# Designed miniproteins, single chains, continued (4), part 33

Each design is a single chain, and the fold is of that chain. pLDDT is the mean over its residues in the fold that is shown.

## One batch from the design tools (miniprotein)

Design m13129
Fold by ESMFold2-Fast:
Structure m13129 (fold): chain A 83 residues (1-83)
Amino acid sequence: ETPKLSKEEIEKAKEEAEARIRGLAAQLAAALGQAAAAERLRELLAQEREALAKETDEGEREIAEAALRALERVAAELEAAAA
C-alpha cells in the first residue's frame, strides 16, 4: 500500500502548508481586499474540510489539520481587519 510519511516529512509539510496559506491570504487580500479574501478562504476551508473527512492516513491527516487550522486563523484575521 501507499507508504506512510516520516515524522520529518510530516513536520516539514505542516510548516510548508501553513506558510503557503499565509502567503495565499496576503496575496488574496492585496488583490481582492480583506473582506473578499476572507470569503474566498472560507470557501477553500469548506472544500478542504470535506477532503479531510475522507483522509485515513495519519500523516496526511496531521498535515491537512494544520492547513485547516491555518486557513481558519487567517480567514478570521481578515474578517476582523475588514470590519
Scores: mean pLDDT 80

Design m13130
Fold by ESMFold2-Fast:
Structure m13130 (fold): chain A 85 residues (1-85)
Amino acid sequence: MARWARVMADRTAEIAKELGLPEEAETIKRAVDAFAQAGDVPALEELGRLAGEAISAYLKGDVEKTKENIRRLAEKAREYLARLA
């Protein structure tokens, strides 16, 4: 399960860079690395689920919905990173 979430998050970070959201891409990568290091499987699974929603929108060609979902994922990632601090 944790490896699945990491793959989804990494793909979403690549899409974020392609769509001009490099700060969101960095936030997503930092969160995935931090939670993998902490062993927080539930946080990784939630980030993976949100990443899956962004990828789904991207595959449907909905660029604006993809950006919205990426921003939402990055916001959730920031919340989780603040919890670890």
Scores: mean pLDDT 79

Design m13131
Fold by ESMFold2-Fast:
Structure m13131 (fold): chain A 99 residues (1-99)
Amino acid sequence: MKEELLRLLEELLEDAKRLVEAGEKNDLNAQIGLSLRIIGLMIDIRKIAPKDLKKDIDDLDKLSQQLISAVLAQDIKKAKELLKEIEKKIEEIKKKLEE
């Protein structure tokens, strides 16, 4: 098990959930701060992720960028749908790490 990668994926999911909540509350300062945290977490994830997970990490990065854009555009319905896709992608990555 890659404990550091699992920790970063869990932090990413928590920050993504908080970003959607900040969007629902129209808390722009929280939206900006959480968006920057998510970008930083994706950089750290890319540094430590094994090369065989490159496609999964690229997909997760794309979903994270789309989530940030949806929240900043106040498209909360789309943001919630993207959050579910992020949760699913993180579970797929976790499963591959346990193989």
Scores: mean pLDDT 88

Design m13132
Fold by ESMFold2-Fast:
Structure m13132 (fold): chain A 81 residues (1-81)
Amino acid sequence: SSAEGAKKGAEEAKKYAEEGDGEKAAEKAREAAKAAGSSGTLNGLMGEGVAMVGLGVGRAVGAEGEGAALGAEGAAKMAAA
């Protein structure tokens, strides 16, 4: 399911962020965003937006992995709602 895909992407983004791999965390956050958006629901679209904001803010403040993980978690929660 789209919610399940977003959750898996968020879990992987968190793992890579904890490992200090901001690039892979961002990649997994984008996968979570895509999974949320692919649900065809307003909540899924909002989740995609949350993930993209987390990615952008994280990169801007030098915390790309943390921003990616937080954004992906938001996407997964929105897709599940």
Scores: mean pLDDT 80

Design m13133
Fold by ESMFold2-Fast:
Structure m13133 (fold): chain A 74 residues (1-74)
Amino acid sequence: MKEGSLADLPPLVALALAESSYKTYTGDAREFLEEWVRALPAELREAFREALAASKDVAEFFARAREIARQYEA
């Protein structure tokens, strides 16, 4: 998979944009998040995929993903 503009952003900024986009998404919310995760760099993609699988809802996913993003940026 090629890196895109989403992968060029700091992970926390990418998450904020994804959360805003999700709020306007009219299809399957989980499908949207799974596709978004696939657009990330390989190392972040694996960590976020695990966070998505462990989360019961999208709010919990974004909370877990922000923690992962902070650790990655540190």
Scores: mean pLDDT 69

Design m13134
Fold by ESMFold2-Fast:
Structure m13134 (fold): chain A 90 residues (1-90)
Amino acid sequence: SAEELREFADRVVDLAAAHPNLTPEGLLNVARGISDEIRRALERGEVTPEEAKEILRHVGDRLVALAQARGHPETAERLRAFIDEEIARL
C-alpha cells in the first residue's frame, strides 16, 4: 500500500540520518534505492502515480534537509534535481 511504502521510505531515511559517517554518495544511493522501490511498487499497481509522486516529494524533502544539515549543499541540490526528475517521469 501507499502507507506501507511511505513508512518504508521514512524508515530508510531515519536509518541514514542515524548513520555517523553518511557520505554524499551514501545519500545519493539512498535516494536511488527509495526511488527504485517506489517505481517497482508503481509497476506492480500497488500505488497510483499520484501516491508515488507524494512519497517521492516527502522523501526528497527529508533527504535534501539531511544533506544540508550534514554540510553538503551541492549534494542537496543534486538530490532535489534527481527527485524532481523522477517525479516528472511518473
Scores: mean pLDDT 88

Design m13135
Fold by ESMFold2-Fast:
Structure m13135 (fold): chain A 81 residues (1-81)
Amino acid sequence: KELDKKILENVIKLLEEAKTADPFTADVLRGVALIALSVLLHYTPEEDEELRKLLEKAMDAVSAGNFDEAIKLTKEALEKL
């Protein structure tokens, strides 16, 4: 799943950038990261329960604006690939 790894790596970079960005830019970056995570979750098999759970938690953290938690969860998801 090399493409999936690249997507998660890019999500981590977007979220790290969002932490130091102004509120408007942070909101845009958050939106892009959320779309990327939702696409990955859609294509993740149901039997991959641990990965699906991490992606869902990461999306919740992104939606809440909790970038530190979102980065942590996205890194854990990357380790499962």
Scores: mean pLDDT 84

Design m13136
Fold by ESMFold2-Fast:
Order: structure tokens, then C-alpha cells, then sequence
Structure m13136 (fold): chain A 68 residues (1-68)
């Protein structure tokens, strides 16, 4: 597919990583297995994308709602 589609898939995967960890309480190893990435990639994504999500008020409210 196009590079734009690949970039969007990567973005969705990164956001899914944060939701799975923060919202559903999955471990980094479980997320790595489900998404087919390394644990190091999961850790890097959680650190990087968590800060990005805090800048978006809609994503922040969704994340807070999922932290039950």
C-alpha cells in the first residue's frame, strides 16, 4: 500500500498500544505478542505516545474514561 496508509497504520498501532496498556491493563509483553512487535517497541511507544495523547484533550478524556 502507499506510504501514507503505512504511516496511518503505524499511528493506529501506537495509539492501540497506549489504550491496551493504560485502558485494559495489558502487560508490555502481552501487547508485544498481540501486535507482533518487540517489547522495546512497546516501551518506546508508551513513553512517546503518552506525551502526545496528553496534548489532545479528546484523547486524554477517552484515556481517563478507559482507566476504570
Amino acid sequence: ASEEVKKEIRKIRNESTVYLHEGLGLSQAEIAEVLGVSRATVRRTLRYKREEMLKNPLLQKLLEHLKK
Scores: mean pLDDT 70

Design m13137
Fold by ESMFold2-Fast:
Structure m13137 (fold): chain A 65 residues (1-65)
Amino acid sequence: SAKDLLRDALSLLEEGRVEEAKAGLEMILTIVRDPEARATAAEALERLEEGRVEEAKRILQDYLA
């Protein structure tokens, strides 16, 4: 599910595996159709591209709560 993929991305970020988390978020944008999950993945990916890892984590945590 989209939530499982977003949870996996958050786990990768918590482990410091930023490039793997980015790949996971890009996969979500490719295969997931849910607008909220897509918006969350896109925003988190944008923050990671800016080097803002803690903000990306918060975005994913807020969605998964």
Scores: mean pLDDT 87

Design m13138
Fold by ESMFold2-Fast:
Structure m13138 (fold): chain A 66 residues (1-66)
Amino acid sequence: SAEWEQTRALLASLSAEERRELAREMAENLGGEIGARAAEAAAAGPDAATLLAIIEAMVEATRSLA
């Protein structure tokens, strides 16, 4: 959980513009449902919690491949 707290703090330290750019980049590079969530977040202007949830979903999907 400490890693997720650190990730949240990092995301919260980003500007609104930087968070939107991160969400756009995730949407462009990720397919499927996670990519769609990232695209919606980019359009809405994501907060740190929204970006963290998308990153957690991506990591969990990666773990499912192992």
Scores: mean pLDDT 79

Design m13139
Fold by ESMFold2-Fast:
Structure m13139 (fold): chain A 87 residues (1-87)
Amino acid sequence: MEELREGVREFMLSLGWTEEEADYAASLVEDGLRGLKEGLVRLTLPEDPEERRRFELLAIILAGQKVRDGDDDVVEVSSRRDPPPPE
């Protein structure tokens, strides 16, 4: 679990997000894994192992945010990089 949180944190920082935003995303991991199990995010994984890892981390973040927001709408995640948000 801690390895997944650190992976999410490092992934967010690599995209140019702040440490506060990365820490928040890492806090979503447990809820994200639950949301993925419940089918709140549908994920199409690329064949490349590194790109696959990035999409898994993104799906966990999205699922965790949906769980925190009480949002039951299903989201599909396909093979593309998520851009950093504007401030």
Scores: mean pLDDT 72

Design m13140
Fold by ESMFold2-Fast:
Structure m13140 (fold): chain A 58 residues (1-58)
Amino acid sequence: SIQASVEAAKAKYAARREQLRERFGLSDRQAEQLDKAVASEFEKALKILKRKAEEAQA
């Protein structure tokens, strides 16, 4: 399902985010900016996928 795919992607990002924080010495502010950008991309992708799924069913 779309939701399951998004949750799997979020889990992978969470692991990678911790690695990136350590590797690049990200501040809390920088980590928040990164999280916001990634969340925005996930939301855009989910919206597009839901729209296409609804169009296919109509």
Scores: mean pLDDT 75

Design m13141
Fold by ESMFold2-Fast:
Structure m13141 (fold): chain A 75 residues (1-75)
Amino acid sequence: SSSRRLRRRRRSVIRRLNDLIDELERRAAEAEAAGDWELASLYYTQLAGLYDILGQDEKSQEWLQRSEEAWQRAQ
């Protein structure tokens, strides 16, 4: 079971962000498999934001592009 408390160390914060990224990638893949492109687009937008926080601008831009593609498929 996951602890509700965040550790004060920078590495523990980065670890929590990476855990959240992994969960969001899984949820986005499930949304795509279900044909829920609007939900997939939302998860891709959240992933882009998390990568931006981590200072990974290239990955952030990649996820924003995937979000846009998913949004276009939802329309």
Scores: mean pLDDT 78

Design m13142
Fold by ESMFold2-Fast:
Structure m13142 (fold): chain A 84 residues (1-84)
Amino acid sequence: MTNKKSIEAMVVALEYLAENPEGVSEEELIDKVVEETGLSKEEARKIIDALLNNGLVARDPKTGKLKLTEEGKEALKKFEELKK
């Protein structure tokens, strides 16, 4: 299931959340992933759902906004250190 575009989409999502520590709406994050990767909105939703299910992203119960978790920060560091 993991392919180059899916990895790129995950990195884009985690990176955007890291740049916006107050959180972003799910729709804004989907649109960002679509814009940067060329994936469909449905494909972007699946990637974001996978990040939520794996605990790399969490929803703020007060605002409904998506935020990067500590585990998500660790995953992003691993992707940034990837040589090829």
Scores: mean pLDDT 80

Design m13143
Fold by ESMFold2-Fast:
Structure m13143 (fold): chain A 90 residues (1-90)
Amino acid sequence: MLAKELEEAARAYLAAEAAGDGKKVADEAKRLQAIEKRIREILKDIDEEDLKKMEEKLQPLRDRFRALLESGAPAEEYIRVLAEAIELLI
């Protein structure tokens, strides 16, 4: 659910930016900030033992994210990797 909300908000933000709609860009940025706050609240409630298990699951996604940064991949691929990471945290 949260991963899908992030993907939809990120796509809406990029579409608004491409269209030059400053008001829509601001509205979608607020939506992304609200999603970020929810992610931070979830992470705050995870204990150290669960966090260590999550880090092991997130390692392949971190490696993929680094490879995308080095290759200059399109924003859509970054959004996909981030959505997968959030799905693992839920």
Scores: mean pLDDT 71

Design m13144
Fold by ESMFold2-Fast:
Structure m13144 (fold): chain A 85 residues (1-85)
Amino acid sequence: SSEARQLLLRLIALKLRIIGLVTEAELRNVPNLAEIRALADQALALIDQAVRALDAGDLARARALLAQAEALLDQMEALLAKGLA
């Protein structure tokens, strides 16, 4: 379905953004790296659950899990900005 394809693309983009942000935080040696890594671990766990939900055809669960992971990414972006200030 178009919804399942949209959620899969959203999932892939989100995972790449999380990995990219952690990589930037590591390369810049930010003082709050441990906090960013902890949020990344939580967000990646939610993404793994979203993959399983998509595989099961549970689009509502996948959407909810991706929204939670996106909220964690927003927190990680704020922490990176603070660490770079």
Scores: mean pLDDT 92

Design m13145
Fold by ESMFold2-Fast:
Structure m13145 (fold): chain A 74 residues (1-74)
Amino acid sequence: PPSPELLEAARRLGELIEKEKDEKSKELARKASDAIADGDYEEARKYIEQLSKLNPELAKAAEELLRAAEREEA
């Protein structure tokens, strides 16, 4: 089962995505989340980098999810 930290990070990112009005930021955040779920952490980092230029808050939440996922893998 996923860790409490991973679940909290995923929930936080999901809430920010739902509140986001910019469709491109929303799409990049979803792509980052999907890449993390697939274990494609390198691809996730690329989407997070693109997202950080448009929406630093969403990028931060995606980074937290990525770190939690990487920690669970270790």
Scores: mean pLDDT 83

Design m13146
Fold by ESMFold2-Fast:
Structure m13146 (fold): chain A 100 residues (1-100)
Amino acid sequence: ELSPEERELLLRLETARQLVEEARRLLEEGDTEEAERKTREALVLLRGLAETLYGLTGDPRARQIIEELDEAEKEEDVEKKLERVQELLERLEELLREHL
């Protein structure tokens, strides 16, 4: 079974997913400010997870995700930023499951 450390990584990923889902709902409701806040929280969490995975595995795909998260941070359009973060979340989840 998964180690406690591996389980914690998956739980943090799940938290990021919840933040992305909340951001999408808020954006649909017209609360752009709160959507941006939740999107930034998810981005910070995903960057930390990708850094941890890169440190553990040396997988260049994890480094690519970090670089793309840094580019997503610069996106001024909340909807576009959220779409990029969602894509990177899915890629990071797949990579984590491959290594666990």
Scores: mean pLDDT 86

Design m13147
Fold by ESMFold2-Fast:
Structure m13147 (fold): chain A 75 residues (1-75)
Amino acid sequence: SMEVRELAERLRELAEKMKSMSEKEEIIRLAEEGVELAPPEKRAEVETLLGYLKAAKSVEEAKLAAKALADALLE
């Protein structure tokens, strides 16, 4: 849906602009909304990517996980 697309594009933008781990919680909240809006066929994949995002210990790791989740939602 258009709503999923807009959320995914915003998530990707926030991920690319991320500069500190203090932003991780906001990115996780948006990613969780994306998971709930995901088509059933993609839910397992995006839930796995959300897990990687939550486990991320660095800005670079968080950015990679969030971008991958956004890309999965846009496919």
Scores: mean pLDDT 85

Design m13148
Fold by ESMFold2-Fast:
Structure m13148 (fold): chain A 85 residues (1-85)
Amino acid sequence: EVIEVTLENATLDEVIEALLEVLEKIKSVKKLKRVKVTVETESGKVYEVELKNATLDEVKEALTKLLEKIKNEKKFKKVKVTVEI
């Protein structure tokens, strides 16, 4: 099973909300085959996180670190989240 979420012209709050919704959908999954998050800022910076064979806790840690890197960005041109179960 694959879950994909794409946001365009999103605020930081909208990105956080989308990530929380993905975490809610996968909360009962013990192991995730792949999680990839790509964030493109309005200024053209690209941040990428990819995990393979990850636990939910490892996904939460990686997303928390990603949010720390992007916390000073106000607008995002594109955010794509792909989760393979």
Scores: mean pLDDT 83

Design m13149
Fold by ESMFold2-Fast:
Structure m13149 (fold): chain A 62 residues (1-62)
Amino acid sequence: MEKIEKTSEAIKKIFEENPDMSKEEKAEKVYEAALESGLDEGMAKLIAKEVERGAESVRAAP
């Protein structure tokens, strides 16, 4: 898989398999998965920040 596709698959799997995981733990897993997929640190951090933002919206509307 291309780096972007591999990262997207990893993100989906992290969310589906770890629904009770905190936003911070999900972001860390996503960051690691992005780096393992070969994305640079800047892109990996951006994706991880998006994950944290998503978790925040879930908290606001339980």
Scores: mean pLDDT 69

Design m13150
Fold by ESMFold2-Fast:
Structure m13150 (fold): chain A 85 residues (1-85)
Amino acid sequence: SEGSKLVEELRALLSEEMVKRLEELDERGAKEGWSEEEVKKRIDEIIEEESKTDPERAKRIRELLEEIERLAEEQKKKAEEEAKL
């Protein structure tokens, strides 16, 4: 699927440490009840730190995250529409 390819590309760009931080952030956000905006802000902080060493990679990571989120929203809309049929 398109989403799987984007996730694979993202994982190839992310270091193991960044992947771990993002997974820990997602778990903490769920436990502490963070809004989607709060989670995005914290992800942005991690990417901003990476941009100091490799700005092109950081930019691509942001683009991939935005595209993955857009696809997830589209899939959610389709699922909600199909559920009404």
Scores: mean pLDDT 75

Design m13151
Fold by ESMFold2-Fast:
Structure m13151 (fold): chain A 67 residues (1-67)
Amino acid sequence: SDELLRRIAESEAPYLPQLEELLALLEAGKFDEARALAKQLNLPTDPEEARRRATRQLANLRKYLSL
């Protein structure tokens, strides 16, 4: 539900800079650095899965927090 997604976005807002950094590292092919950051964020260490999860979280943040 939209209310649930908004509440998730609010709880994830402090991670916004790290989610953006993770996607930047993945795009730059810095997979070792991306894996380390993904572990800190409790995200999957697989590059493809980490990219999907981070992209979804950022899209949710942008939609519900008016970023």
Scores: mean pLDDT 81

Design m13152
Fold by ESMFold2-Fast:
Structure m13152 (fold): chain A 85 residues (1-85)
Amino acid sequence: MELLEKAEEYLAQGKLEEAEKYAIEAAQQLSKDPSLADQVRQAVGAALEAGRQAAKDPSASEDEVLRVALEVLLRGLREIVEAAQ
């Protein structure tokens, strides 16, 4: 999954805006498969919840919150892609 690989690469480089862009595009592509749509929705929900929990830390920057959310999202999307192979 090229979009997911790009998102993972940009996250590893600390390029959060690019990582978010490709992560969203990867989620959208996977959700076009009806058999994966519910799993993608669960992965997105888990990422949003992880971001909310990170945002409760008064020392956390917006970038740190986004990074935590992206790490959870990309892990979930990777598990979906690997299970679908």
Scores: mean pLDDT 86

Design m13153
Fold by ESMFold2-Fast:
Structure m13153 (fold): chain A 108 residues (1-108)
Amino acid sequence: SIEEIIEEAVRRLLETRDPEEAYQIVLDAGRKIIDSSDDAAEAAEALGRLLERVVREVRDREVLIAALRAILDAAMELLSRTDDKEGILRAIAVALRTIGELWELERE
């Protein structure tokens, strides 16, 4: 289940203080999301949900930055595997807008 992959990744992120471990946790989760998704749009939406959870819940700045880099790398892998780049870019744009709104609220 994609939701189980996201939940496990976030749980492990909250337990680590190592940026390198954080990067590997999230990159592995991103790749599992891509492999478990029915299509590229579903994978992009799931990566957006993982990104939202990470921004909301990860308090350690170094871990957060490493996790965000891993999500970007997973998104780049997804973009390389599909010709539906417009659908993916739309999903990413929606996710980034939601994250921007959440970031402002949570960082007040």
Scores: mean pLDDT 79

Design m13154
Fold by ESMFold2-Fast:
Structure m13154 (fold): chain A 87 residues (1-87)
Amino acid sequence: LDEFPKELQPLIQKVLELAKKLGLDENFVLDIIKKEIELNGATVGNIAKAFIDAIVVQGGPKPDDDLRAQLENSKSVEEGLKILSKL
């Protein structure tokens, strides 16, 4: 987690906790997040997009389109955490 901005670390920790609960490979989720950040920047929306893509690729439960849109449009770590708690 030290490679990520401190303000984003709580969001990434929450994503990894959800990945464990969904039976996903945490290293795969982290790899997708790192690639998304490298390509498109370190934002809450980009982290959320990477997590949802990881769920779909690994055959996990597909989030509702509305929840996906809310996550991808999150403007803050706090907002992203609230929406992730609904998954």
Scores: mean pLDDT 78

Design m13155
Fold by ESMFold2-Fast:
Structure m13155 (fold): chain A 84 residues (1-84)
Amino acid sequence: SKLEEILAKYSETLEKLSEIAERIPEIKSLEELEELKKEFEELKPKVEALVEELRKAGYEEEADKLEGNVKQVEEQLEKKEKEL
């Protein structure tokens, strides 16, 4: 069903964001950070589109969680850049 497909995308997207977040503390150079930022920026519009799909389907809590995870990754990347 369409609902099952949306929730599957939600789970997969959470896992991808988690994988990016786990790699942030391992970054040792600005070059490695720029590569990870590029991966995140390529994922970001797909996450934003999914957030809109979730909100239209009434999954506000799931949408809020994705937005929260995006902001958390952005904050962690910014913090890491200042440490390098």
Scores: mean pLDDT 87

Design m13156
Fold by ESMFold2-Fast:
Structure m13156 (fold): chain A 67 residues (1-67)
Amino acid sequence: SSMQRQQQMQDIAQQAVSHAQQIHQQDGVDVSNIARSRAYAMSTQRGMSTDDVRQTGDLAGQIARQS
């Protein structure tokens, strides 16, 4: 269902941001770019559609920039 897809995208985006923040604390890398890339990889591995993958990556990047 669409609600399950939205929840999955949100969960992946949050996990990607947390991962990017850990990397940033160690290496000082750009959190937003790492979060977006990680979210793309995670959503692709879960077999999500291309549109859902893009939205998940964009959401992760946005959350990282706002935190």
Scores: mean pLDDT 81

Design m13157
Fold by ESMFold2-Fast:
Structure m13157 (fold): chain A 85 residues (1-85)
Amino acid sequence: MVAAEEAERERAEEERLRQKALQVPFYWIENAEKAGISKEELKAKFEEEIAQLREELAQTEDPERRKLLEEAIEVLQAALKKIEE
């Protein structure tokens, strides 16, 4: 019972993390200038986040978790290219 509830909470956290990762690049692209963040600083932030996600991916053996991390990396890479436009 407790173990099943923990697994359900883990999945809910993974979904929240995925949504946060998907929204963060979009939010920062739109609001970076208003927040006083330069395009160069925003680019460095996304590159750091991609590096962290890649490290987590290298240590993750669970296929579902790997897929979520790969999707998050793709979204951040797309956002990084949008900043360069």
Scores: mean pLDDT 68

Design m13158
Fold by ESMFold2-Fast:
Structure m13158 (fold): chain A 93 residues (1-93)
Amino acid sequence: MASPEIKAFLQAMQPALDELSRLVEAIERGDEEGALEEARRLAEAIRELSKTDPVAARFVGALAITEIEVLTRAGKLSEETGREAIALIEAAL
């Protein structure tokens, strides 16, 4: 965290991580329609990040897929909506 390169890497991911936080909040509220809308916003943020930092984009994508899978297994999101959200994120990579 002390190196300028790591700070730049973390800062580059921030917009996509903010969208991921909104996705998780929608899932935790049980808002499946809102979760898909936030997944589309996250996919766009990942796609934009991939143009400048494909390593950061893949990292955020992997985090998002993992969080969606965990929340789906916990019953906070339907299997169908979880699969659709994951497909949107994978398409952005």
Scores: mean pLDDT 86

Design m13159
Fold by ESMFold2-Fast:
Structure m13159 (fold): chain A 90 residues (1-90)
Amino acid sequence: PEVYKKKAEEYKAKADSLLAQLDPETRARVQALGDEIEKKVLEAKTEEELQSVFDEANRLIDEIRKTDPVAAQALANYLKAAYYKKLAEE
């Protein structure tokens, strides 16, 4: 469990570091999206629900990557942090 908690913290730190490179307006939008992704990941009760959340998040990340690779990478790290946080709580 501690390993998953540490991984969640590491990916969150990576997301925050990337977020710091963005302008304040883009940072706020990415942070809001990251918070929404975390909520959906943590609220998923079945493997099918969790997979659906990952598929939707990855589609959004891929779309953002076309215009802002740093913002996309921050969201990807938020998704990984949320996943490991969920594993640490199980």
Scores: mean pLDDT 83

Design m13160
Fold by ESMFold2-Fast:
Structure m13160 (fold): chain A 100 residues (1-100)
Amino acid sequence: SGFTEEEIKAGVASILLGVGNLALQKGDYEGAVELYEKAIEMAKGIDPRLEAAAYLNRGKAYEKLGKKEQAISDYRKAIELAKDVDPELAKEAENKLKEI
């Protein structure tokens, strides 16, 4: 079995999400946003779970940057994408939305 285009995009999204998480942990909030934006582009329409995780974590980065409206928008998208595929992630995004 070879890699499909969708498998490659999902794999790249997963790597970008991981590097974005490292940037977020190190306080590079602007770098984290850029990495999560690329993860969303790669996961969109292919892997709703990866897309939801990238939206959730981009929302966290936006909160650190004081971009509250962008954080709220991203948490809402994470809930919509995750509700049927990752209930725990949806719950984390709901809790973030309540705390903002």
Scores: mean pLDDT 92

Design m13161
Fold by ESMFold2-Fast:
Structure m13161 (fold): chain A 84 residues (1-84)
Amino acid sequence: VTEFLAAGEGFKSFSTAEEIRDWLEESRSRAPPDAELFVVYSLPNDSRIHVRRWSEELPEILEEEMKRKGESSVEVAVIGFVPR
């Protein structure tokens, strides 16, 4: 059975890769070890919501995306699924 698991606090605003990394690492550590985590994010003034599999490289990717678009922050949430 696959159950929806929300890891973290819903959408949270970050301005640096270090802040994003700390929060994503905390979300991974708080989730069950077998949970498959996905990161949902959006940039200010961007109507598109993006979804990627959780990875250690995401904080740098998100900071680069912010800089590319000239944004000072990104909204991030973590969701996950546990197969049973």
Scores: mean pLDDT 73

Design m13162
Fold by ESMFold2-Fast:
Structure m13162 (fold): chain A 71 residues (1-71)
Amino acid sequence: SAKEKAEELLKLIEKGKKRLDEMNAKVTAHVQELYEKGEISEEEIQKIQEQLAEYNKQIQELLEKAKKLLE
């Protein structure tokens, strides 16, 4: 049913969000190392952080769309 498929999708999204959080932490740590070595600018760090925030927003929007499929 549509409800069962939406529940499965929500579980996959939750798993994806956890992996995204782990990836974000790893990327943030690596970017911080590059900054401390003087290999990237503060502006570049900000742009990377903004891009990661946008990806997280897109995942949240997908979660909300999946929830609406339960109705």
Scores: mean pLDDT 78

Design m13163
Fold by ESMFold2-Fast:
Structure m13163 (fold): chain A 99 residues (1-99)
Amino acid sequence: MNKEKADHLFQASGYLVLAMGAAALKGPEEAEKYFKKAQDHLKKAYPEKGDELAKQVKDLGKKVIEAYKKGKEALEEAAKEVQKFVDELMAEAKKLLEE
């Protein structure tokens, strides 16, 4: 149902934002917790396709962890990619609520 699917997309988006904050302030271990929660919500939003979206989040999370090791500038670039993905999820959630 569209409202339930939209709720899971909003929750996944929220956890991705928290993951980036955690990466900047607490480090990659805390960020990984939030990336995992985002993956779980994407799987619930799309039982048939959520594994593909969860893999994209897992790949983004791995990129963020590697960027953290390279330094602040690399982490800021990775954050822009995560934000773009969040914007896409939020746009999809909004469309689901308008239907």
Scores: mean pLDDT 82

